# Designed miniproteins, single chains, continued (4): the designs that were tried, part 78

Each design is a single chain, and the fold is of that chain. pLDDT is the mean over its residues in the fold that is shown.

## One batch from the design tools (miniprotein)

Design m14714
Fold by ESMFold2-Fast:
Structure m14714 (fold): chain A 70 residues (1-70)
Amino acid sequence: LAQQVADAEAERDAEAKKLIEEGHKYTELVRKGGSQEEIDAEKKKMDEEGKKFVELSAQRDALRAQLAAQ
């Protein structure tokens, strides 16, 4: 369980880093005058990464609760 909590936290942190990177790419596309299709594609990726981050956070919290109940 402790290792599973650590793994879940590492996955969540990696997903948070991806969200930050996608945000920077979105800003650069807008600044450089990228196409509407490219901008929409990056926004969609950010939305998907955000959903994964929420799911990973919920999994971590569930594992923490299970560990605390030992």
Scores: mean pLDDT 78

Design m14715
Fold by ESMFold2-Fast:
Structure m14715 (fold): chain A 72 residues (1-72)
Amino acid sequence: MREETFTVNSFEEAYKLMKEAFADPRLVSVEITASSGEKVTATSLDEARAYLVELLQRGEKPPFTLTFTYAS
């Protein structure tokens, strides 16, 4: 497996990267880490988007760390 990690400074940037990553059929999961240290793992774009919306509703602000895991 291969991992790629990004630090993003907005919800829009996070969603754009996730949308691009989930277009690759080799993508297995994304781990989203909030600035609070909370970590969630999503296996679909819809799940990942739902977590970003939840973070917005809680008043969480960037930066977020996104770790994408790809099948090799």
Scores: mean pLDDT 81

Design m14716
Fold by ESMFold2-Fast:
Structure m14716 (fold): chain A 91 residues (1-91)
Amino acid sequence: MEPEDLKAEELKKAAEEAVRETLRILRENGDTRTAINGAYAAIYELSKTDPEYAEKLRKRLLEETPAEYRPLVEEAEKKLKELEEKKKAAA
């Protein structure tokens, strides 16, 4: 038994923690760009294993992001979409 189940759970936890931490950093006016990029990187990795849960976290991040940081979120969202389109084209 390869630790594939552990990897899937680890990726879900990492993505959930990244989104939660990003939303905290945005509210505290911290390093917003790094936090947003980190959350989308974790969501992208999760999308390879659980695309439905990755989309749920992506939507949550978009919905709960303060309006002042929307341009940074839109930039990261575009990057994620491009990566997912490349993945689908390669599959």
Scores: mean pLDDT 74

Design m14717
Fold by ESMFold2-Fast:
Structure m14717 (fold): chain A 84 residues (1-84)
Amino acid sequence: SAEEAEIEALRKKQLEFAKKVLATKSEEELKKLLEEYGIKATDEEVRELYDKMKEDAKEFVALEEKVKKEGLSLEELRELAEAA
């Protein structure tokens, strides 16, 4: 269905964002990434969120790899993300 296609597209965008967050090596790089996605954050907000966003992104990427390995459905993936 069209709705399933939209869900897959959103998941793909989230995974791409998570991978880009993990690739950042500094708070400055994260701020630039956020600006590319239309997210305005102060230097203080980026500093406070940096470690958390990297940890969240690491967990999301690990979950996506687990889905590919174990064959979890998109709905099961969403339930796991909600529980985390």
Scores: mean pLDDT 75

Design m14718
Fold by ESMFold2-Fast:
Structure m14718 (fold): chain A 73 residues (1-73)
Amino acid sequence: SEAVSRAVGAVLRAVALDIMGRKDEAAKFLIESAKELAERGLVDPEYAQRAIEAAKAGDLDTAIRALLEGTKP
């Protein structure tokens, strides 16, 4: 699935950035990825918005879960 591959790829990159201490970049990347994936119809817009709000709040775990839950199978 293109949606699953892209969403998982975005999550792995965000997790790598967070592990490297680059949490602000991880949050920014999750926000940009959620917007792009929603625009492509690969992630439910409501879940993408939840991911964006969580990432803006610095809650990367909630952002990642929302993005994955909204991802088309």
Scores: mean pLDDT 87

Design m14719
Fold by ESMFold2-Fast:
Structure m14719 (fold): chain A 87 residues (1-87)
Amino acid sequence: DREAVLKEVDDFFAGMKAGLKLAEGVARSLLPEAAARLVEAVEPISPEAAAGIAAAYAAGRNAPDTPASEEEAERLVDEAVEEVRRE
């Protein structure tokens, strides 16, 4: 049912939000272990929330603190604007 699917999507985004807070609150050197522990603890409760945490961690781990170049910064801004327009 669509309601069950929406619940799974909500759980996924709740997991992403938790993962992003972890990424902001924990030193980068400790983040991989902390993220792995959180995923392991959450997966038996909600696999969707665990997936959200893993996705947020992966994004945070691979995203640079600042863009490497001015052109890259402009591209990221343009992509964010298009994402908002598609909302």
Scores: mean pLDDT 61

Design m14720
Fold by ESMFold2-Fast:
Structure m14720 (fold): chain A 60 residues (1-60)
Amino acid sequence: AETVRLPTEELEALIREMRAAGASDEEIARRIAGLLKGVPEDLAFALARREVAELLARAA
């Protein structure tokens, strides 16, 4: 299936933790993309970047 589900609460915690450690949004997105098994790298990275951006927007 092309639908990839990531636990948003779990990802939000990971994103906050990595940002507290000084990671960039792009680095965080790459780490999350690495968790998306069975999808093309470009799609996984784009999805991860969108997820990071949405979660960061919620924090702003």
Scores: mean pLDDT 67

Design m14721
Fold by ESMFold2-Fast:
Structure m14721 (fold): chain A 81 residues (1-81)
Amino acid sequence: MDGYTIAAQLAVRDAIEALKNGDYETALELVDKAIEYVKKSDLPEEQKEAAIEHLQRAKDAIRSGNVEEALKHLEEALSLL
């Protein structure tokens, strides 16, 4: 597993913890970092696209205050990394 994939996994896990703590701003920053790391990773393009789609949906859910939907999408993204 390349360093960017590991960095993306850590960023997603940290975003999940931030969300559980009610820190929406930090969660959004960490999701943006995760998207950047996924784009730079050695993952197959299809897997990158799927992970980024879930991360973008998580951002939308965070901005709408839907924590449960955001957590679901972050977990789905993490399963693809």
Scores: mean pLDDT 87

Design m14722
Fold by ESMFold2-Fast:
Structure m14722 (fold): chain A 95 residues (1-95)
Amino acid sequence: MEKKVEEVEKAVMEALKAANEVIRDPSVSVEKKSKIQELVSEAARALMEMRKALKAGDLEAVKEAFEKVLKTLEEIAELTGDEKIREQVEKIKEL
């Protein structure tokens, strides 16, 4: 479990880094940037929930937070169309 959480954390950080690059792109609409920022915040919060659950030994809460991270990153990937974000989502699914 701990190794899987570490791999998820690395993939999430890479995906959020790519999402922040999309936010800096002047060709992306303000409305789309706002939605991406909202989802980035949701993904970061879910990752913190997963870390907290792991530290508490609550494996069910880790699983719930993991599913929330996956759903949020999938939504970011769909919204951005970014290949790097999609690659991180697929990597997490393999874990």
Scores: mean pLDDT 81

Design m14723
Fold by ESMFold2-Fast:
Structure m14723 (fold): chain A 98 residues (1-98)
Amino acid sequence: KENLGLDIVLTLDEEGPLSASELAERLGVSRPSVRRALARLIKEGMVERTDVPGVYRLTDMGRFFAAMVRAVERSVENRTTPLSPQQQRDIELIAQNL
């Protein structure tokens, strides 16, 4: 569920608005699988339809989510940003509220 949805969000962030067929080609998955994932992402408010039939784009929420994922990947790849004990505690408090 999350893996294909994440790949769609990151692809739309990188390449801009794409059709389900273009997403299926880029991600190496079937069009029905992409359409099912797109339906979930639309329901979650991360992706929306454009004025062009069959073409999809990220919402502001989807763009924020993509940016967050890229920031996490960047931190892991280059080095975890050193966190103060206070910053680490703030992250724990946010996690506990979810």
Scores: mean pLDDT 74

Design m14724
Fold by ESMFold2-Fast:
Structure m14724 (fold): chain A 90 residues (1-90)
Amino acid sequence: MLERILERLRNNEASEEDLEALERLLKEHPGHEVARMAAEILIKRAETTNPAMAEALRAVLAGKPDEALAIVNSVAEVPRGGVEEVAASV
């Protein structure tokens, strides 16, 4: 499971289910090597597109998964700033 998520992340083919599985893994096993590797990939990807997500992933690498999950949930579940951009495009 974990290896497949990492491969899909590298190929830009990660589904929403893969991202949810990753968040769950980070909460259950914060010290897991694969979870930390995935976090590094996501930080590099999100640092320009979604800085809040990058901060959350950095918290995971620092061993603070609770803070990371709170940030990820606030950004992924309810992207507050993004709703104005969506409204402008409809």
Scores: mean pLDDT 59

Design m14725
Fold by ESMFold2-Fast:
Structure m14725 (fold): chain A 86 residues (1-86)
Amino acid sequence: SMALKRAEENLERMRKKIDELEERIERLKEKKKISREEAILEVALELGLITEEQVEEIKAKDEKERKLEIEIVEGVLLIHAAVEGI
């Protein structure tokens, strides 16, 4: 059916966009010699998905809370990449 073909093509496009996000995160990690967590926050900031103030708030949290907040930011990045691209 055309609906199934279209759904498969959409999923494949989303996967490619997520791969582009992962490549951007890895390039930023390597170029700046920062952690994956720092790279996630920087990409989200560059894309306008979070503010500099939000980055500072996240960094000021304890390790457990900071990890959870970064996981949420990564989720937002994945959705943004899959739907809109980078």
Scores: mean pLDDT 86

Design m14726
Fold by ESMFold2-Fast:
Structure m14726 (fold): chain A 67 residues (1-67)
Amino acid sequence: MADQVGPGEIVRTDGETGESTPYDAAQQKALYQQAIQSLQQEIKDNADDKELVEHYQQVLKELQKKL
């Protein structure tokens, strides 16, 4: 069944009961904030690549809309 945790899956597995539950809105917001911080670092690290920076800035704006 589709309870596998992988990249892009927003679920948490309870270590005691083995139940997988989706992250609530507050937890999902925290995950978006982490993704935003990661993208800001990528922008900084690739500041000389204007095309790549522009792409990351667009993704950053989309993530910010989710907050």
Scores: mean pLDDT 68

Design m14727
Fold by ESMFold2-Fast:
Structure m14727 (fold): chain A 131 residues (1-131)
Amino acid sequence: DLEEKIKRVKEAFEKNKEKFIEKLNEILNNENLSVLDLIEEVLSTLMSIFDPEVQQDLMEILQELAREYQKEHGVLPSMGEVIARFLKEVLGLEDIANKLLEKIRNKLISLYQKNFNLSKEEAEELIKKYR
């Protein structure tokens, strides 16, 4: 039952909530991280607060959120989008989730401008098309 798994993850989160939020804000304020590094640091921090049984529940919740996104949008979500949806909808961390997505979006715009010689507007339209 997905609802029971969500309940277990929420209860485990509450034990480490303040430390977890502090670490997430530290990660999100580090402007030297690439998109991949940012996603890996957030995921690593998320996994660190859960024992192995709750980690399994977490992975099943992430898979279900990805499935729901694919059903809604007809495309697979990025890992950043799945993590942000989890932070917002499961943990109630909407502001942190929105900040994560904004940091990813801004880094991708910069990366596409540099690697493909695109204007900011062209990079933004390309990102929008795949979200």
Scores: mean pLDDT 82

Design m14728
Fold by ESMFold2-Fast:
Structure m14728 (fold): chain A 60 residues (1-60)
Amino acid sequence: MDNSLLGQANQAVINEDYEKAKELLKKMGLPDKEAEEWIKTLKKVVALGREDSARVRALR
């Protein structure tokens, strides 16, 4: 069982529940700007994963 708030926030972003992810990050003590920055970064990583079979792994 993973009780990490950061792990739960990661799962929320994957589920496109950004409001829940932001709440979890703020509960950990992160300010709004840092929480939003983290969510933006993870959204880009998730988007790249969706492109994996297309070509992203071959390009970068």
Scores: mean pLDDT 70

Design m14729
Fold by ESMFold2-Fast:
Structure m14729 (fold): chain A 106 residues (1-106)
Amino acid sequence: KVERKTELLLEFLQNIFPPIVILVKGFREEGKTPEEILRWFAERLGLDYQELLEADEKEILKMVFSALFGIDPSLLTDEDVEKLWELTRKDFFKALEYAEEIKRRG
């Protein structure tokens, strides 16, 4: 269950942010496990590994985007999360602009 969830979380993160695909590929070529890779991302984002494993998909998105863009999680609506996910995949600079707009709300 934990191993499968770790693999699904890594796949999910790769879908959110395309540059993560390159990092994950590099780590896998070095022989790192999905758990080791996810722990590395959690540490870099200042997130707790166990909290990521216990969160649902919406909570994971909110936590990751909060950490990635430096946004207070309380300022992120479900609509903001969906918009950031779309923009991060298609136009990262527009994602940055939208994140700054969210920060200005607080």
Scores: mean pLDDT 74

Design m14730
Fold by ESMFold2-Fast:
Structure m14730 (fold): chain A 84 residues (1-84)
Amino acid sequence: SSTVRGLIDVARRLAEDPARLEDALAAVQIAYSQLRPYLSEEEAKELEELLKRAAEALRNGDVATAQRLVLEAADRLERILKRV
C-alpha cells in the first residue's frame, strides 16, 4: 500500500527530530493498524510491545530509547509490507 509506505517514510523522517517523536510514533501506530490484518499473532504482539515501550520512553523523557524503538517498529513494518 502506498499509504502504508508513506506513513513508514514519514515516521522515519520525523524520528530524526527529537521534537517530532510523538508524531513519528503516531505515524508508526497508524501504519501498524493498517497492516494488522496481515500480521501473525506473534508479529502483532511484538509490534504492540515495541509501540508500548516507545510511548513509555517518550513519557519518561528517554528520547534515545523512544527514537530507537520507533525506528525498530518502522523497520519491522517495512519488512511486513514487502510480503503483502
Scores: mean pLDDT 88

Design m14731
Fold by ESMFold2-Fast:
Structure m14731 (fold): chain A 91 residues (1-91)
Amino acid sequence: MPRPELLEELSPAQLEEALAQLEAALPSLSGGLAAQAEISREQLRLQLAGAPVEEVNAVGLELAARRLEEVGADPELVERFRAFAAELRAR
């Protein structure tokens, strides 16, 4: 795996710009695109607040599980996403 310090990290200013653009686009999106944009928005907010990667990923999984449940997806798949989120939060 590449070392984390070798990856290009977005600056707080770049994260703020990405969040602003996503929030501006959100009212024009529908269905699955709107759901994905809402998940990305919450993840970007957490990154800007300095949340650890595990928490950012856990929130994304929890929001994805909620959307899967809303569309009547397999309950076992929903539970699996929530279990992964719980494992990430336990670290």
Scores: mean pLDDT 73

Design m14732
Fold by ESMFold2-Fast:
Structure m14732 (fold): chain A 65 residues (1-65)
Amino acid sequence: MVERVPEEVELSEEAQEHLRRAEEALRADDFTTHALHVREAARIAAETMSGDEIGRLLLERLSPV
């Protein structure tokens, strides 16, 4: 079975970098770049995790804004 640690590592190396850049873009008032990185992170995550986990990951990371 897939473990949390391997999933987090693989997801974090790609999706987390996109989410981090999305946050930076949002802070810079660059909504276009923000949207691009959010979509890319979601696409990467969709290849390896369920929709519920993807939604929660993205919401928790970006929802405060």
Scores: mean pLDDT 64

Design m14733
Fold by ESMFold2-Fast:
Structure m14733 (fold): chain A 94 residues (1-94)
Amino acid sequence: MEAVEEALKKLEENLELSEKEREVIRKLLLDAAEQGFSKEELEEIVRKALELHRKEGLEPIAALVASILAVQGGRKEASEEDIEVGLALQKKVE
């Protein structure tokens, strides 16, 4: 789980995470790793999530979920549908 801890640390260093968001993000990263995402794919997910947060203003969970879906689908950029799913999950963590 070293790749998951590295990914979480990079997100924490660049995003202000609540305790609840941190727990959800850790679970999402662990689930992705268990589904067979490589260290390189987890690094790409973090890169895309930080870009979505900076450019689109997406909240941490929304940005991460959209990025997971984009990487899983082989897309270089998150689609509008990826973003909508991310936003729906972010609202459930409120």
Scores: mean pLDDT 84

Design m14734
Fold by ESMFold2-Fast:
Structure m14734 (fold): chain A 92 residues (1-92)
Amino acid sequence: MMEEERKRLAEKALEILDKTPEASPKSREVVENPTEENIVLIEALVLGAEMKKILETLPKEEAEKIVKKKEEEFLKKYEEEAKKNYEKLLKE
């Protein structure tokens, strides 16, 4: 991921956390340190806020289709990253 994309995601995630009082303190630490491992969690925060906005602004049927597609794409990407992290742990 390019540094510009990483910085943009981190900034969006910070804005979301500032507006989300129920967010855990650990979420702020993750966003303040946008490492390769933390970027997946940062993307999850941004995606969650985006899906919420879609559900609030679009008709239910349309919103559900878009949300499902975004969720499937994210879960697929996250699964690959989790596997990569597991393989790295086995090497140590």
Scores: mean pLDDT 70

Design m14735
Fold by ESMFold2-Fast:
Structure m14735 (fold): chain A 68 residues (1-68)
Amino acid sequence: SAMEQEREEFVEKMAEALRQLAEQLAHLPTEVRAHVLRSLVDREASELSPELAERVRKEADRLLAEIE
């Protein structure tokens, strides 16, 4: 449905924004980058439905695992 597509597009845009932020923060220690990304995800997730919050958190976990 259109609403499901909008929700998926929202999650994809959030994941892309987090990825871009992680790239901008690449010069910082991994702990600092992880803290910033988790703080932003927690802030955004508080405004989302439980289902969307779960998807956003899952994408954040994937990005954090990719940080070197």
Scores: mean pLDDT 75

Design m14736
Fold by ESMFold2-Fast:
Structure m14736 (fold): chain A 77 residues (1-77)
Amino acid sequence: SLQQRAQQTIAEVGRLIRAGDADGAARTLADFIRSVRGALSEEERGLIAMMVRLAREGRRDAAIAVARHAVDRAVRG
């Protein structure tokens, strides 16, 4: 289901952020959004960039929260 794919995406993004792979997290999140919406909007690109910045700053929980927000927006829109 879409909800299961969303949960798996959040879990994988979190794993990648914890592993220090911010670029892998960005690709995983972008691929999920494209699979649901067909394309990335400017706002979605901004959320991905914010997640990457927070992850690189060591703000892991904040980065994961941004990823969760982006996933929720993609599923609800």
Scores: mean pLDDT 91

Design m14737
Fold by ESMFold2-Fast:
Structure m14737 (fold): chain A 55 residues (1-55)
Amino acid sequence: AAMDDATAEAEAILNGEGLTPEQYRKLAEGFRGAYEADGSPGNRALAEKWEEKAK
């Protein structure tokens, strides 16, 4: 039940609609992890940028 929106977003990607909130979240998680390991403000800014788009 909780994954219904994620499935619809994945289908939008397959239709060539571009990046979905799910994909933006994946990018944000990657940069968030880098920030946690490194403490770099640049990695934090990128993580937050993609998190904003994932909303």
Scores: mean pLDDT 67

Design m14738
Fold by ESMFold2-Fast:
Structure m14738 (fold): chain A 71 residues (1-71)
Amino acid sequence: SAERRAMLESALAVMKGLSVEQAKVVARVALHELLKAGLLSEEEYRRLLARIDAAKTREEVLAVLQELIER
């Protein structure tokens, strides 16, 4: 959806220049906002949170959000 894409693109823009831990915070907030808006299921939210938590680099965090935009 347009709303989902806009929220994710906003999060990606904020993540530019952040540490991996800061990027994870931004990503978790973005995923939670999508869940609250009904643009993400609880199952998908939990799965994506696990991927964010397992990420070792900022690039890996960004990849999770970009994958969501492409769907």
Scores: mean pLDDT 84

Design m14739
Fold by ESMFold2-Fast:
Structure m14739 (fold): chain A 79 residues (1-79)
Amino acid sequence: DALWQAFVAAAVAQARANPGVSTAEDALAVLREAVDALVAAGVIADGRVEALSDTRARVTLTGNDGATVERDLELLGPA
C-alpha cells in the first residue's frame, strides 16, 4: 500500500533524526511526528497514532482520496 510505504519511509527518517529512542513513549512520539510530517507535506489527508499497550501502537492513515489504511505496529527498542 502506497500510504503505508510513505508512512514507513517517514517513520524511518524520524527515527534516524531522533537518536536515543529508548521507551514506548519515545517511539510513539516518533510515529506521531512521521504522521504530522506526511499531513504537513500533503501526502496524506489525516493520520492517527493510538497506544494499544506498552509495546504496541495502532496507526491509521487517510489518503487525500479517502482511502484508509490501519495497521498495528510492535514498538521495538531503539533503532
Scores: mean pLDDT 75

Design m14740
Fold by ESMFold2-Fast:
Structure m14740 (fold): chain A 80 residues (1-80)
Amino acid sequence: MTPEEAKAALERIKEELNLPDDPEEFIEELAKIISEHSGVPLEIARLAVKAWYYLAQGDLEKAKEYLEKGVELERKVLAE
């Protein structure tokens, strides 16, 4: 997924779900929706949304950081 594709997808989701303009509130509300709908733990959903959000902003370093944190947390949850 390119930054441009990520941005377009997030803008569409924001409009369809009437999500907040504030980045932190947007991330939290979308993470809750994803967690409830997909059954993934909220902490993993939040990290995935953060990675997606920063990818959409063109911040590749932060996107990678949150993606790596999500993979590490997923391994810990699956190891329990």
Scores: mean pLDDT 79

Design m14741
Fold by ESMFold2-Fast:
Structure m14741 (fold): chain A 90 residues (1-90)
Amino acid sequence: MREKKLEELRERLMEILRETGKSGDLEKGQREAFELGYEAGKAGLPVEEVTRVAEEAVKEAVKEGIISEEEGLALAASAYSGALLGAKER
């Protein structure tokens, strides 16, 4: 079910955001966000919905002080790039 997959995507993105905020390892976070987006896109989740979920997760993480706005935007961009590639390879 699409709604359940989007909720799982959001939870996994929040874990990536929390780990990146704690470690400061933006490069690892971007790689993990890209891979997550790629799997979601390849699995048939619309790129627009993946992007929306990523942006909402970033807004929440920035508001909670988990991650900086700059780091959050980089992670959201990585998830989007992954989703776009995954969708094209489907």
Scores: mean pLDDT 84

Design m14742
Fold by ESMFold2-Fast:
Structure m14742 (fold): chain A 85 residues (1-85)
Amino acid sequence: MREEIDELVERARRLLDEFVARVTAGGLTPEAIAAAEAELEAEFREVEQRIKELAAQASEEEREYLHEKVGQVQQEAAAALAAAA
């Protein structure tokens, strides 16, 4: 479980890094930024689905770990999106 949670966290961080790199490269139109945001949101929906699957199978301790890790990634995502805006 912890390894699977860590893999999802790494995937989410990689997606954020790729998004930030694209936006900070500069010269993007508002339409291109919106497209990048839509792509990130679509990939995050897959991560959310996997999180729900893990939460359904998790013990109470594993759910606490999952909740903490998801919270960290959500804060990082909010900061990245705010910085990109």
Scores: mean pLDDT 77

Design m14743
Fold by ESMFold2-Fast:
Structure m14743 (fold): chain A 77 residues (1-77)
Amino acid sequence: MEEAKRRAEERVRELMERALPLAIAEHPDVPPEEIEALIAEQTEKLVEEARRLTEEDPEKAEAVLAEAEAALEAAEA
């Protein structure tokens, strides 16, 4: 279980790292440092949520992470 939680955490951190430059580009009127701080805060919250979901409902956790990854791929295209 801990290994599955670690993988979920890694996936969330990777997604948020990829999302950061897109968020900065989307909000040119907001200082990049402010967006970075907001993303960092959300990353920690999402990591905790993903670890919790992986323990309580691994199938739902996988579906949510896969959907988020697909959404990010679409945004990057």
Scores: mean pLDDT 81

Design m14744
Fold by ESMFold2-Fast:
Structure m14744 (fold): chain A 79 residues (1-79)
Amino acid sequence: IASMAGTLIRALREQAGLSQRELGEILGVSAKTVSAIENGRIPDNKLLEIITLLYTDASLAELSKVVGKRRAEKLLSLK
């Protein structure tokens, strides 16, 4: 599960053409946190919820509840 989360985050970032810093800004975390998760560290509960919502048919409203509307719109535009 943790390894899968890191793979999904890396895939999203590479598909969108983003650096670890740029994805970190969109997720609201540091580039170091993005790098650690891509290398197998377990994400925190909030970041796991964001990943789950991105890889399900979650609405803008549901994602906005977790990260705010502006970040939710950016994250949905990446997929």
Scores: mean pLDDT 74

Design m14745
Fold by ESMFold2-Fast:
Structure m14745 (fold): chain A 73 residues (1-73)
Amino acid sequence: SMAEEKEELLKKLEEDIKGTKEYLEKNPDKEVYEKLAELLRGGAKFFEEQGYLEIAKKLKEMAEEFEKKAKEL
């Protein structure tokens, strides 16, 4: 079902987010943070328009975190 597909996608996203944060914490790069934040903003808008509100929220939060990290570098 679409609900099961959404749950699977959300779990995979949470794993990918954790791995990406761990990598960037060890290998900070301003340009990478900026580019990923832009991609995450676009992804959040796309998923919000499709009704995937939880996924969209997580992507927005990650984008905001990466934007903040980029400004600190």
Scores: mean pLDDT 82

Design m14746
Fold by ESMFold2-Fast:
Structure m14746 (fold): chain A 61 residues (1-61)
Amino acid sequence: MKKTYYVVTLDDRGNVIGIKEEKDLKKAEEIMQQNLEQGKTTFVADEKTYERLLELSERGR
């Protein structure tokens, strides 16, 4: 029951302009939809997926 979701928002050039931690998937999806309607690129990642992406990024440098 203790799952954390991350709403990552990017600008039109792929720069991270916001990361929002949400414990409710429904709320995370609502924020994602609002950002998409404003023309922003956004996605929701769970904690394991987010950690794995960070680890792969560090290993690739």
Scores: mean pLDDT 72

Design m14747
Fold by ESMFold2-Fast:
Structure m14747 (fold): chain A 67 residues (1-67)
Amino acid sequence: MAREIAEALERHVRDLAAQGASSELIESAIRAVGRAARDRGLSEEQVREIEERGVRAAEEAGVKVEL
């Protein structure tokens, strides 16, 4: 589950960046996925990994994101 969520977030972030989404919108999307993962009972370690992978995907697409 955590891996599938992280992979889905990475694809979503890349799509948002390709569409010219703002850093604030991408940050909000990453935070929303992190909150949803926590609400589903994932550990803080798993949530952090998901969020860090989202940030990395944004940075690879040329968008600076701060969580």
Scores: mean pLDDT 85

Design m14748
Fold by ESMFold2-Fast:
Order: structure tokens, then C-alpha cells, then sequence
Structure m14748 (fold): chain A 75 residues (1-75)
């Protein structure tokens, strides 16, 4: 499951969980960039779907280039 792999990636980086300030920050930035995400600090379906757009090979892993592209878009 691709979304499950993205969720594990977020959890491994401490960017998931209810009220997580890093997750809230990321969700707000993605929403400001025109991505349809809920702002609640959880790795919910809306956040996972938005991040899946940066998974260009569709394998459920964000490699270094995809992670860098996300960082350049968000930060």
C-alpha cells in the first residue's frame, strides 16, 4: 500500500501524530501551495494523498530527489 509507506516515512521522521507541530506546519504550507490538505497535524488521507504527488515513480517511497523537491516546494 503506497499511502501506508508514505505514512511510515512521516512517522520515522517524527512528522505524524495528532497535534504534531511539524505535521501542522507541513499541512499549512502544502495548503498554501494549492494542495487539498486538512490542517489537523495528523498523517491523514488528505496529507498522504498530497505527499503521493511527490512520489513520481509511484512506489510509495520518497527518495532523496523527491524529498528535496518536497522541501523546495514547502520550505
Amino acid sequence: DRLARIREWLESRGMAGPGNPLALFLQRLLRQRGLDVEVDGEADDSLLRALARFDTDGDGYLDREEARRLEETVF
Scores: mean pLDDT 64

